# Designed miniproteins, single chains, continued (2), part 18

Each design is a single chain, and the fold is of that chain. pLDDT is the mean over its residues in the fold that is shown.

## One batch from the design tools (miniprotein)

Design m4598
Fold by ESMFold2-Fast:
Formats: C-alpha cells, sequence, structure tokens
Structure m4598 (fold): chain A 60 residues (1-60)
C-alpha cells in the first residue's frame, strides 16, 4: 500500500545516490516530515528530482 510505494521511491533515490540511504529510510518511516531533509541532502539534479517526486507519494 502507501508504505510499499514510499519504499519503492526510497529505493529509486538510493539507486541514483546511495549516500541518501539514511535520509530515504527516514522518509519511509516518517513521511512528509523527513522529506525536506531528503531533498536538501540530494547533491545532483537527478536525485533532487526523484526526491521531489516522493512528495506526491507521501501525500497519497
Amino acid sequence: MKEEALRAVADAITEVDPSLRPLAERFVEEGLPALDELIAGAKTEKARRYAESARAVAEM
């Protein structure tokens, strides 16, 4: 359900930037409250775009 969708997005982000794994794990557990840190941690435009798309999933 929603948790599986959050997990899939977190795994996609960590595939693009493995250094984001701890922030992506927090996003799976906390949802929107952890999202801003995940976005701020993204060093590349691609990772940032994936992190931004996670907002739509978290709002489901």
Scores: mean pLDDT 76

Design m4599
Fold by ESMFold2-Fast:
Structure m4599 (fold): chain A 69 residues (1-69)
Amino acid sequence: ALSPEEQAILAQLEKLLEFILAHMSPEEATAEVKRMEAEMVSYAESQGKELLAAKVKELAAKTLAKLAA
């Protein structure tokens, strides 16, 4: 199960992804989501938080699907 800290990180990520979708062009949003996914997954994996890394990948994939033509 996710810790309260990990749940807070995911909640903040969801808010940030919604902000990106609302305020960036599709091209800029796609680039930013991929950059954030890479950074957050790297961080989660460096901390041994495999479930957090998996959830970050799921949220990024869902957001990228919304940006796809």
Scores: mean pLDDT 84

Design m4600
Fold by ESMFold2-Fast:
Structure m4600 (fold): chain A 98 residues (1-98)
Amino acid sequence: DAAVAELRAKALAYYKQAQDILNSGKTPENIAQAQALLRKAAAELEKVAEKGDPWAEAMAIELQGAAEILGTNDLEKREKINQEALEKAKPLAEEALK
């Protein structure tokens, strides 16, 4: 589906922009910009997930978790966010691989 391919391409572009910003330095400004880009990537993947793609749904969950982790310096909170995202995403990703 061409529309699904375009949404995935937009998500990938936002994700790459977030990575490039973080690779240039983890300043508070760069972290805030990367969080916004990761959330935009997740939003595009959520549109793909609405069309019945469980992999896109899993990836959107992971990207939302990654954005939230960037906003906290509490290691325990970061571990909890990561664990909750993995628990939600894992069954969706496993379904996508079938």
Scores: mean pLDDT 83

Design m4601
Fold by ESMFold2-Fast:
Structure m4601 (fold): chain A 100 residues (1-100)
Amino acid sequence: SAAEEALRKLYRAMLEHLSDKISEYASSIRSNLTPADEPLLAALRELFPDASEDELLTLLGLLLQAYFDIPSPALDELSEEEREALRAFFARHHPELASL
């Protein structure tokens, strides 16, 4: 799907541009995790079975940034169409936060 292709591109961009910050991002996201985050995190684990927990949490954080239009070097690699696909994916798998 368009969302899966956009997510795979975001994952590669994360590894390229944010490798030195993955553990810091993951720690921040982990400290703020709620049960409402579980469906999105489960979907990310299914798409990236070989990714570390820190990489998955950082990717979750990047999806939050994409949804709330917060800039990131990893997101700057993506087109507007790819960013829209990420927002749709976020809304689908995180309905509680997406309804805000």
Scores: mean pLDDT 85

Design m4602
Fold by ESMFold2-Fast:
Structure m4602 (fold): chain A 85 residues (1-85)
Amino acid sequence: GYLELADLLREKGDEIAAEDPSAAETGYVYAELVELLARKDYEGLKKLIREVLKKQGVEISDEQLEEIVKQFEEEVKEAIEAMKK
């Protein structure tokens, strides 16, 4: 489920942390996004997505943020289904 996906993302981050700390940090951020989604903390999820994008110099509208959240939920569901094989 969601927690197993978050754990997998952290384990992959740990595996590459010494070789690629930036990629590891990205994995840890995605794990936190998955945990926020699991808790139905949509306000926390939106806040973290906006903060990540701001660090990359990207500003988005509330409408674009809602679409990103919807797409993220669909991608997470697909990843969880893939893990069941």
Scores: mean pLDDT 80

Design m4603
Fold by ESMFold2-Fast:
Structure m4603 (fold): chain A 92 residues (1-92)
Amino acid sequence: SETIERIRADGEAAARYLEERYGPEAAAEMRRVGEALAALAEALAAGDEEAKKEALARLAEALEALARALEPHDPELAAAVAALARKARELA
């Protein structure tokens, strides 16, 4: 899927941006978010409800880790990412 390939590419671009601003730990966690989003897109395309729930749980975990990595550098961005993690957790 072109959309899944685009999600992976955009995740990698975001990781590089975060590496320049906040360092390699934030970049690594952003790459995990990109992979979790790609897995969610694959589950949604397949119509697999169990895979969707698992992918949402993985996305929540990745967003929680990204928020922790961002907290010492950008607490407002970290809070926004943590809010997204809560929404993903509620949908899982």
Scores: mean pLDDT 86

Design m4604
Fold by ESMFold2-Fast:
Structure m4604 (fold): chain A 84 residues (1-84)
Amino acid sequence: SMRDEALALVAEVEAAMADASPEEALALFRQAGDTLLARRVPVEVAEEALMRLYTLMTERFPEPAVEAELARLVAEYAARARAL
């Protein structure tokens, strides 16, 4: 299912984050959003996957700058998804 594919992407990003810098992890988060859009994953499923990654990233990188950029990327994703 598309939900299973989205959750598999979350697991791949979580594994990649183990040795990632904050900058690399933010790039992985952006890339995950781009992948979900390219695969035309329903917005509700994609938002669930991205919010799971948001939680993982804020636990891994609990700095205000990371949280602010994550919030910006989520808003950017939502705007792009609505424009399609």
Scores: mean pLDDT 81

Design m4605
Fold by ESMFold2-Fast:
Structure m4605 (fold): chain A 68 residues (1-68)
Amino acid sequence: TDDRIAQLQAQIKELLARYDTLPASSQQSAQLSGRVIREVAREVETGDRVGALEGIKAELERAIQELE
C-alpha cells in the first residue's frame, strides 16, 4: 500500500543519512545509492515495490552495521 511504501521510503532516507555521517563513507555512499536506485527500478518493473524497499532497508542496515 502507499502508506507502507511511504513508511519504508522514510526509513530508507533516515538510514542513508546515517550512512553518510560515517567516517570514510562518501565513496561507498555513492556506490550504495546507485545500487539502491537500480534495485528499485528493477522491482518496480516486477511489481513488488514493498518487497524491494524492505530489501533495500535491510541492505542499508547491514552496511551501516559493517561500518560502525
Scores: mean pLDDT 66

Design m4606
Fold by ESMFold2-Fast:
Parts: C-alpha cells; structure tokens; sequence
Structure m4606 (fold): chain A 81 residues (1-81)
C-alpha cells in the first residue's frame, strides 16, 4: 500500500540520517588509530544493517525494518562513544 511504502521510505531515510551523523562524529575525531578503528567498525555495522534492511524490505516486514533501525541507533551510539 501507499502507506506501507511511505513508512518504508521514512525508515530508510532514518537509517541514512543515523549513518550520516555517526560518520560526521567520527570524522571530527581526526585520523588517530582509535578514530580509524571506529570508522572500520562503523562500515562493518552499516554493511550488516544494509543487508538486514534489504532482506526485511524484500519480505515487506515493516516491524523488522523498525527493529533494525532501533538496533542501529543503539549500536552507532556505542561506536561513537
């Protein structure tokens, strides 16, 4: 439905916004070994989350998309801290 498509689009936008904020926070830390390790962990997390989001979207699992975005937010906060 149009409402389901709009919800999915909003969740994908939330995903993109969360990733962008985390990338900006880590870039602000410069090029220390710790910052480089955080960038690697961020990329691995994003790759896994993208795969999960794609699978959930293919299955039209909106609850799964919402759970993945919530989990991503918590995991990004841990990486950036």
Amino acid sequence: SAAQQARANALWQRFADLVARAQEAIRAEGDSPEALEKRERLQELVDRALARMTAAWRAMDLAGLEAIVRELEAELERIVA
Scores: mean pLDDT 88

Design m4607
Fold by ESMFold2-Fast:
Structure m4607 (fold): chain A 83 residues (1-83)
Amino acid sequence: SEEELIKEIRDRILEIFFNSQTMEELRARMKEFLLEEGLDPSTAEELADRLVEAARKGPAAFVREAERISREIVERKLARLKG
């Protein structure tokens, strides 16, 4: 289901967050993950930057942004299947 895909992507984003020691590492690992998920380089960079900015605001803000970005990624993947 769409909800299961969103949860899987969110959980992977959260795993990267909890296993990153610096904001620079977080950004690099997020960009790599987003590229692996099939996003173009400019979109991957933009979303990685949004996650880093959310991380600067604290873990609660990061969890909310991870949820939003996970939904956006699934929507992009589903749109590809329709076109």
Scores: mean pLDDT 86

Design m4608
Fold by ESMFold2-Fast:
Structure m4608 (fold): chain A 61 residues (1-61)
Amino acid sequence: SVQDYIDALENAKDLSEALAILSKVPAELVDALREAIEKANLPPSVKLFALYVLEQKKLPS
């Protein structure tokens, strides 16, 4: 679920671990996860990185 990804990102030790988590996110959850990340209390660097990665994952079906 979206919350599982937020929880995983909050516990990520570095951006490499954050990238591994974000790589597992299916395209259909990208919009919902973006909204959750914007509301989550994540470090600014992690938040910006996650939003950038998710933007690249949104492929037209």
Scores: mean pLDDT 77

Design m4609
Fold by ESMFold2-Fast:
Structure m4609 (fold): chain A 66 residues (1-66)
Amino acid sequence: MLSEEEKKKKVLQLVKETMRRIGEIEDKILEAKRNGDKEAIKKAEEESKKVTKEMKEKLEEIEKKS
């Protein structure tokens, strides 16, 4: 069972990592839009969905230990 401080630290770290990954994906989407690359836009949107699912799973693990 995680302490409240340990839980907050893990959540903050997870949020920071997820924000970085989402930012990189957003940059890819913007570049693909500039180039008119519809296929690259779809790929970047799928990556965004995967990153969101991974974050949800990791959050559930942190909550299970509290």
Scores: mean pLDDT 80

Design m4610
Fold by ESMFold2-Fast:
Order: structure tokens, then C-alpha cells, then sequence
Structure m4610 (fold): chain A 78 residues (1-78)
């Protein structure tokens, strides 16, 4: 099996949740630090795969492109 990067794991978590998640929720689901998740989320956002929802708590969701990438990743793991 191919080992997934942190960014790829974040895409799958967001895809499976079907709702926007905070960096802390993603970190708890993956068992990693919030700092690592925030760094990966910035990279994913810069690549147009994730978008920020600004509010009292910053949430993240998949873009249309991010959803397509997550679907491909899920198929490879089946």
C-alpha cells in the first residue's frame, strides 16, 4: 500500500466528513499536532484544494478540485 502524506489524509478526512472542519478537529481525527495540520492546510489552500471559511472559528472545506483529488485517493485505497 502507498503511504499517504498528511495533506492527502486531510483531503480524505474532509471528504468523509461532508462538513467544514476546524484545524483542531482535523488534528484530533488524524492524531497529529494542530501546527502540522495548519501547515498542511496552507499548502492545500495555496494549491486550490481547500478553502477557508472565516468566522469566530476558522473552518476548512474542499474546493471542487480538492473533492476530485480526494475521490481519486479513496479509489486507490479500495
Amino acid sequence: MESLSLGERILLVLYESEKPLSASEIAERLGVSQAAVRRALRSLEANGLVERIEGRTTLYRLTEEGRKVAEVLKKKLE
Scores: mean pLDDT 82

Design m4611
Fold by ESMFold2-Fast:
Structure m4611 (fold): chain A 82 residues (1-82)
Amino acid sequence: VELPLLTPEQVAELRAWIEKEVKEFIEKYPEYKDYFESLLKEINAHADEYLAAKTPEEQLAAQRRLADLVSKLFLFKKILES
């Protein structure tokens, strides 16, 4: 089953959610501010890549990179909360 491609509106909503999560983590764990800001920058860069993609193959590749970074953020969150 092929996963549906994200709409520009869904990408914007994902960005807003991630920015909120990152802000809350920086407030709780200010020692990791640089790490979270770097990760957010990479997520935003790949979101821009996804929106700029000219082919379905490029869009799928960018979506996969976004999913990987979001998973990495979630894993790091879980480690800090453990």
Scores: mean pLDDT 77

Design m4612
Fold by ESMFold2-Fast:
Structure m4612 (fold): chain A 84 residues (1-84)
Amino acid sequence: MEAKEAAEKAKEAAKKGDGVGAARGAVDAARAAEREKTKEGAEAAREAAKAAIEAGKKSGRKGAEGASAAGSSAAGAQFSAGAG
């Protein structure tokens, strides 16, 4: 799964109010971005993390925990792919 595809799934889940699905999509996007080590992948993972964080605030503890993990992974991918 490409980071961009996972990010789209996260955004779609967030739009439906599925905080857990949004968090899972964001984690998948972050993992794909870290594997790809591209600027585009890192940006997609960051967007997915933001969508999951917003959905997590509405869906409670489980969604928020996944969003936090996704945010950390996205930051790591950014450092690997495009710091500079």
Scores: mean pLDDT 68

Design m4613
Fold by ESMFold2-Fast:
Structure m4613 (fold): chain A 83 residues (1-83)
Amino acid sequence: SMKEQVKQMIDQIRQLIDQAEELVKQGDIDGAQQKLQQADKTVSLLRGYSFTLDKKDQEEVNKEIDKLQERGIAVKAEVKRLQ
């Protein structure tokens, strides 16, 4: 099982990406880019922290991060298209 702190960080990344998607819909490209940059920083910190977990928990965390990064890439593509 994942530690509670890891789950909270994953939820924070998800919220940042959700906010970036909403800002793109509103035409706030600068706001969306800031949220995506914050998400990328949190992902980097979480990946570093994940190495303190057992192998099974690391695999679970990395799967969740990979899904969130795919969403982030999609939002970045939309931002670039609208620039």
Scores: mean pLDDT 86

Design m4614
Fold by ESMFold2-Fast:
Structure m4614 (fold): chain A 80 residues (1-80)
Amino acid sequence: GAMAARDKILARIEETIKKHEEAGLDQRNIDTLRFMRDVFEAQVKGESVAAVYKKQAERYKAAGNDDLAALYEEIAKAFG
């Protein structure tokens, strides 16, 4: 059913992240997959995506990317 399909997609995203990390592939692709996982998980759980965008803004701020941090904060506000 739909729930089983959602769990399968989440498992595939996690496995893809793990394979990319183990292979030493582009960090930007890994970061994109992590964000995609967080968005999909929030949607599956019926949770607000505002929290996902806020978490991503915090990650960008910690990485010193203030421009992307500010953008994702504004996106989070639009959904919260």
Scores: mean pLDDT 78

Design m4615
Fold by ESMFold2-Fast:
Structure m4615 (fold): chain A 65 residues (1-65)
Amino acid sequence: MKLATAAVGLPEVIEDEEARKLVEEAAKETGKEVEKIEINGDVVKITARTKEDAEAIREKVLELA
């Protein structure tokens, strides 16, 4: 299967470790699996197995941040 990626802008720049924990918590709450996390300042790039999974995690990250 082709992996899909969604990007989300956080309201503020946080530490890389804290951003990763936010994504992992969002994945837990949505019941979706994260394949890869990339962070560049306030932008978090989330890779998942499907576009739908990546988008669901992205929306939950925005809700939690």
Scores: mean pLDDT 78

Design m4616
Fold by ESMFold2-Fast:
Structure m4616 (fold): chain A 65 residues (1-65)
Amino acid sequence: MREVSRQVAADILLVELETLGFKVEEKDGKIVITGKAKTPEERKLAEEIAKALGENSGREVEIRE
């Protein structure tokens, strides 16, 4: 069982996306993730992390290639 603040969870997910080679930026209250996954597995992982980031931060999340 894990107890994590919403902000700390968002920061962890941000670091994971950057490790996968994605750039994360904030525009107009949205989180914009820019990059191209090198494998289908990385693409799926990035999409799942993006969804979790949106749920934890309460913001809209976009993935751009």
Scores: mean pLDDT 71

Design m4617
Fold by ESMFold2-Fast:
Structure m4617 (fold): chain A 111 residues (1-111)
Amino acid sequence: SKIDALADEIYALIDQIDNIDDLKALLGVVREALMRVLRHVEDLSHINRLIGALLRLIGAEIDDDKEIIKQAIKDAIDTMVEVARADPSLEPLVLAELERIHQRALELLSK
């Protein structure tokens, strides 16, 4: 419930960001979060899902489209949340990464 509530808060903040450079900055933070979570995952199905999300983030950055970037960021966060639900031992790690993403989104909106 706490991880879900934090993810929903981040999605609401992402919808408020209209500057593409700020969205790309947030995408960078989410990419780093995925990489850190991936280092702690041993299950091959979870590894495959996280790699898929990472490739979609890279594709979104190349497409250079605001709505595509927003969707890729949300999909990456959803993937981390789903992996934490499937493996509760990862919940503290995913929660810490979501807190970093949340703080960055707030910083981008305060400018």
Scores: mean pLDDT 88

Design m4618
Fold by ESMFold2-Fast:
Structure m4618 (fold): chain A 74 residues (1-74)
Amino acid sequence: AMDERIAEESKRIVELTKEGNFEEVEKLVAEHDKRAAEARKQGNIEEAIDHDVVAALGEIYLAISRLEEERKRK
């Protein structure tokens, strides 16, 4: 199901973040944001929400990773 695919994408974001590959996480966030916007324009609200959830998760992990890197730079 689509929800299962979204769960798999979420796991991938967590794994990429643990690897320090936040550039790829940013790309995934952008892709899901784009897909959510397209789904909203088509009236597919449930699909838009699924993509928004994955994008939000990615942004949260990116924010945490960037905060940690900021602390290392000081």
Scores: mean pLDDT 78

Design m4619
Fold by ESMFold2-Fast:
Structure m4619 (fold): chain A 94 residues (1-94)
Amino acid sequence: SMAEVLQKIDEYVELLRDGAMNKDAEGVIKALEGLSRLAREHPELREYIYQRLQPLGGGISMLIAALEGEGKFEEAKKVMQALMRLSQALQIQK
């Protein structure tokens, strides 16, 4: 149902926010990949997902910088790649 899809988007947005705050790279990657999949499967929700992500960009950038500062270059790269895939999925219909 639409309600279940919207709930899943909210769950991934929360996972992304929490992961960025707590330096949980795996949680952030999982959330970004989940949102990318939902954006591809539900193009009508692309704008909704985009709007929910606007306040989180700074937190994601800070996480990447923190991972690089800790020498966790492979985790930082995976976060950047997942973010790039999400950005591409969200921009397809712009």
Scores: mean pLDDT 87

Design m4620
Fold by ESMFold2-Fast:
Formats: C-alpha cells, sequence, structure tokens
Structure m4620 (fold): chain A 68 residues (1-68)
C-alpha cells in the first residue's frame, strides 16, 4: 500500500463518516473500505447492485482507486 493510498483511505473514511448521509451508501462504502480483497474480487456491476443509484459514482471511484 502506497502513502497516497493510505492518504486516500483516510480521506475516504472521513467522507464516509461526515459526507455520506444515506445509511445504505455509508454501510457499503465502509464494507469496501474494511474488506477490499473481498470486494475487489467482484465485478463493479455486482458491487453497484448492492447500493442505491445515488452511491454508484462514489463506488465507481472507490473501486477504481482501491482495486487498481
Amino acid sequence: MTEEDLKFKGQLQDFINNGVGDPQCKAILQDIFNDQEKYCSKSKEEIMSLASPDCHYIIEGVFKKLCS
């Protein structure tokens, strides 16, 4: 894990805690953050099916950054 990845994870955790009002969006983002290996093995389509459409842009960005 690079220093930039750790910084991104810190910023993402802060965003999840303070920036995400939807409990379902918050829960799925927190799960991805806590278990990257499990979620990174899934397709983006499978992950997006677990969340409301309002979360899809955030999930896509997180998946791209953490699962690259």
Scores: mean pLDDT 72

Design m4621
Fold by ESMFold2-Fast:
Structure m4621 (fold): chain A 92 residues (1-92)
Amino acid sequence: MDEELRKLTSELLRALAAGDLEAALAATQRILSLNHPRAEGLIVFALELVLAYGGPEALRTALEVIDLALERLPDSERLRALRERIEARLAA
């Protein structure tokens, strides 16, 4: 489980950096399907890196990842806060 979670997090980061929506959503769905207590934290970590270093395509892909993750984790204040921050960056 931990090795698979690490692998999927790396795949998510690569997909987000590339603006590869299909790969990013697939990796996110796989991470969430593991039902791992660290899943939310790792998705948030990947999204924080995109907010810090990502271009507009990576930021747009990150919003779709957040929307998917919020369907499974609707009470995640961290994901909602990230959504607002990324939307603000794209509106600027």
Scores: mean pLDDT 84

Design m4622
Fold by ESMFold2-Fast:
Structure m4622 (fold): chain A 66 residues (1-66)
Amino acid sequence: SMAAALAAWEARRDQILEKAKKEGNEAVVTMVELERARIEGDKEKMIEYAKKLGPKLEEAVQNALK
């Protein structure tokens, strides 16, 4: 179900953040910034952070905003 998938994703996100803190993973910081920009509705920052993560994600974010 969608609810189970969302709960699993949230648990996975927390695991990734905890591991990244120990490993110094800069990509996780960019992912967190992208999610915050999405919540705040800052489309310019969403696109810029998506670019740092890769061209497929940039395209997906641009399409979602149009």
Scores: mean pLDDT 72

Design m4623
Fold by ESMFold2-Fast:
Structure m4623 (fold): chain A 82 residues (1-82)
Amino acid sequence: SQAEQLYQQALASENDEERYRLARQVLELGNDQGAIDVFRSLLESENEEIRMRAAGNLFILGVLNKDKESAELGVRTLDELL
C-alpha cells in the first residue's frame, strides 16, 4: 500500500523533517500504528521543534488508539520541552 511505502521511506530517512512529514502522510492514509512508530523515533531528534510536534502527535494518537504507553510518552516529552 502507499501507506506502507511511505512508512518504510520514513524509517529509512536520515532527515528528521522528512521523517515527520512522511509520518503525517502515513497517518492521513490511515496507518495509525506506522505513524506512531515514526513519531516515537522522532522523540530522539536533535531538533526541539520536531520533538515537540512528534510528542503532540504521539499523545493524540495514543489517546485515540487507547495506547496508554504512547500517550504517556508524548505527554512526558511535552512536559520536558515546555
Scores: mean pLDDT 87

Design m4624
Fold by ESMFold2-Fast:
Structure m4624 (fold): chain A 89 residues (1-89)
Amino acid sequence: LSPEERAALDEAIELAREKPLAEVAEHVEAKGLDPRTAAIFVTAAAIEKVAYDFSVEEAVRYGLSREEAEKAVRENPNLTAQEIKELAA
């Protein structure tokens, strides 16, 4: 990936944590990327969003507030459900 493409991908993944995928798609389209690259980036962001949402709900289930869960998952994107539970303890 070019530096510009890498930045666009990282921005899309970050945006997907906060925004609906439709807004992520608009953001990627605004970068002027070719349609195939844009589709790949939105797909990667969608996969990351599903993983993020699951991790946040698990952290909430283990006793974190939604705000605490969102912060913990955002700061530690590779946390397992077990590690999230340990943060709640």
Scores: mean pLDDT 73

Design m4625
Fold by ESMFold2-Fast:
Structure m4625 (fold): chain A 58 residues (1-58)
Amino acid sequence: SLEEEIEKFLEAIRKRGPLNVDEETVRKIMKISFDPDARNEYLKKLKEEEEKRKQIEQ
């Protein structure tokens, strides 16, 4: 599965040196990279959150 591939990738990174980023963040980025639908939904969510924030501040 994609999740298993992501976990193997994270293990390979850990063997190479210290990880300077949250593993959950890396997992999200990898999912977005390999799944166009997840990428589009994530971008849509970011845009909606930004618009919501602007509306609350106004």
Scores: mean pLDDT 69

Design m4626
Fold by ESMFold2-Fast:
Structure m4626 (fold): chain A 63 residues (1-63)
Amino acid sequence: MVERLRKLAEEHEEAAREARRASEENLAKKTATSQAAGGINLVAAEVNEELAERWRKKAEELE
């Protein structure tokens, strides 16, 4: 059970890293479309970071 929660945390951590990278790339381009895409990717990164934290905390509580 705990291993499953850690796996979920790792998956969300990876998703957050990918979203952060995509956000940085899009925001650097300074076009209106890239700025909008960068903003969406930033929100996705923040959501995945929160989910990763929740799964990590839950895994720790069950140990």
Scores: mean pLDDT 81

Design m4627
Fold by ESMFold2-Fast:
Structure m4627 (fold): chain A 82 residues (1-82)
Amino acid sequence: VSPAVLEAEVLLGLGQMAFSLEDYELAVRLLTEAARLLEAVDPLSPALAEALRLLGEAYERLGRLEEAEEARRRAAEIEAAR
């Protein structure tokens, strides 16, 4: 496991926790960084799809509907390719 993958996994976990606490702005920040790191390592990873799916939900909660649609589309594309 590379340091970047471990960091991304920690950020994904923290982003999931922030989402559970309804801190959607924090969830967006953490999940965006997790997705960035995961995409650089493996653009088809299940972890990336999970980060993008949750990022889409967080954006939707914030009323950022265009960004929510983009994140959900990217997650679905990864899932379809696996």
Scores: mean pLDDT 85

Design m4628
Fold by ESMFold2-Fast:
Structure m4628 (fold): chain A 83 residues (1-83)
Amino acid sequence: SKYEELVKKAAKELGIKSLSDSKIKKLAETLKKFGVTNEDYLRHGIEIAKKSFVDPSLSHEEQGVEIIEGGAVFGGLLEKTVG
């Protein structure tokens, strides 16, 4: 799906090498839930999420998952209010 491709691109840009198919599908559903369809708004949301608190006790993969989830929240808000 388009959402799974957006997640895969975001994970690669964040340097995440080991994101499982099940996590990709869950993140794609999160993007769909928050209405993120535009790669540029997702990228802007991710940049906001990266500057927010990230739990340093989590693995690099789990930190990346949290960043993409936050990116979906912020990106969805940007897409609804600006785009």
Scores: mean pLDDT 79

Design m4629
Fold by ESMFold2-Fast:
Structure m4629 (fold): chain A 59 residues (1-59)
Amino acid sequence: SEEEEKLAKEYGISVSQVRGLRKLLEDGAPEDFIIQLAVRDAGLSEEKARELVEKLKKL
C-alpha cells in the first residue's frame, strides 16, 4: 500500500519488512516482540521501532 511505501522510505527499510511487521500486529503478536524483531532484523533503534509500531497501529 502507499502508506507502507511511505513508512519504508521514512524508516529506511523495505516495503516487505513494513508489511511483515504490520501482518504480525494484525495477527495479534505482542508489540514488544514486534519492536525487538524490527531492531534485530531491520536494524532500527528501539526508539524508531516503537515509533514505527505506533504508526502501523494507526493504518
Scores: mean pLDDT 85

Design m4630
Fold by ESMFold2-Fast:
Structure m4630 (fold): chain A 67 residues (1-67)
Amino acid sequence: SEERIKKEIEELLRNVLRIVERHAERRGVPQEEIDRLKEELKEAAKNAKTGLELSYKMAEIIERFFQ
């Protein structure tokens, strides 16, 4: 159902935001850059149709940010 997909997307986003914020803070990334990353991840979640699609989009964003 659409409601189940929305819950999966919201849960995935919350978990990823927590993990990437903690990782970036530990690496000494400036807060302004972390905030920008978080906004990109939130935007990806708004436009994703499935949890899997969000997973791929977030992976690309995170990979670009930390490489």
Scores: mean pLDDT 87

Design m4631
Fold by ESMFold2-Fast:
Structure m4631 (fold): chain A 102 residues (1-102)
Amino acid sequence: LDELIEQVRALLEAVDTAIRYAKNGDYEKAAELFRAVAEGARGLAEQSPNPKVQEHLRKAAEYLRKAAEAAKNGDVDTAIKYGRQAREHLEKAIEELEKLKK
């Protein structure tokens, strides 16, 4: 579980970086990073034995994919909105994983 928590935390940090790229006008970098993080979240969802963790990681991946499309189109406000929603789901995934550790 510690390794999975560390991997989800790395995704969370990458979302913050992608939001920063979008705010700075680096739309292609933002889109690429949101897309990479979406793939990472999807992969970790498949590895998780806990249905709540899987659900949060899958929702994060969906929002990150939407953020990537918005960023690619230069729609910064929409990219940040979906990035934040993904971030919330990644945080909830970490909370559920930490409960499993006890």
Scores: mean pLDDT 87

Design m4632
Fold by ESMFold2-Fast:
Structure m4632 (fold): chain A 66 residues (1-66)
Amino acid sequence: SLSLFQLVNRVYERLKKIAEEKGLSDEELLKYLTKAFLYINFAHLYFPDKAEEIADLVIEEIEKEA
């Protein structure tokens, strides 16, 4: 499926769009990007077959919190 680089870029673009839609500050966006990046790196390393699914779940959780 996606490389780590492609997955990180897709997550960045999705979180950036959520930040724009919800009026989040650059500081709040950075906080959520940091959280998502840590989870995605862990998922890609230990659960590579589920990394895309885990990324989607992390984005859903962030969107609900934001």
Scores: mean pLDDT 82

Design m4633
Fold by ESMFold2-Fast:
Structure m4633 (fold): chain A 69 residues (1-69)
Amino acid sequence: MEDRLREWAEAAIRAAEKAIENPGVPKKFLESTYELLEKLAEVVRDRFPELAERLQSVIDKIKEKIEKL
């Protein structure tokens, strides 16, 4: 169970990073991704604090991109 959660979170980070680099990504998609990643970071924070930090870094980048749109 824990291994799958970590693998899923890492996949979510990679997908979010690709979305951030795409100039054509819709704002609503970024907003939905932001909400999902925030919830995921809260779930993993207690068990995988380093992974939660990596998620938070990507969340911050999405937030900045939304604010600049």
Scores: mean pLDDT 78

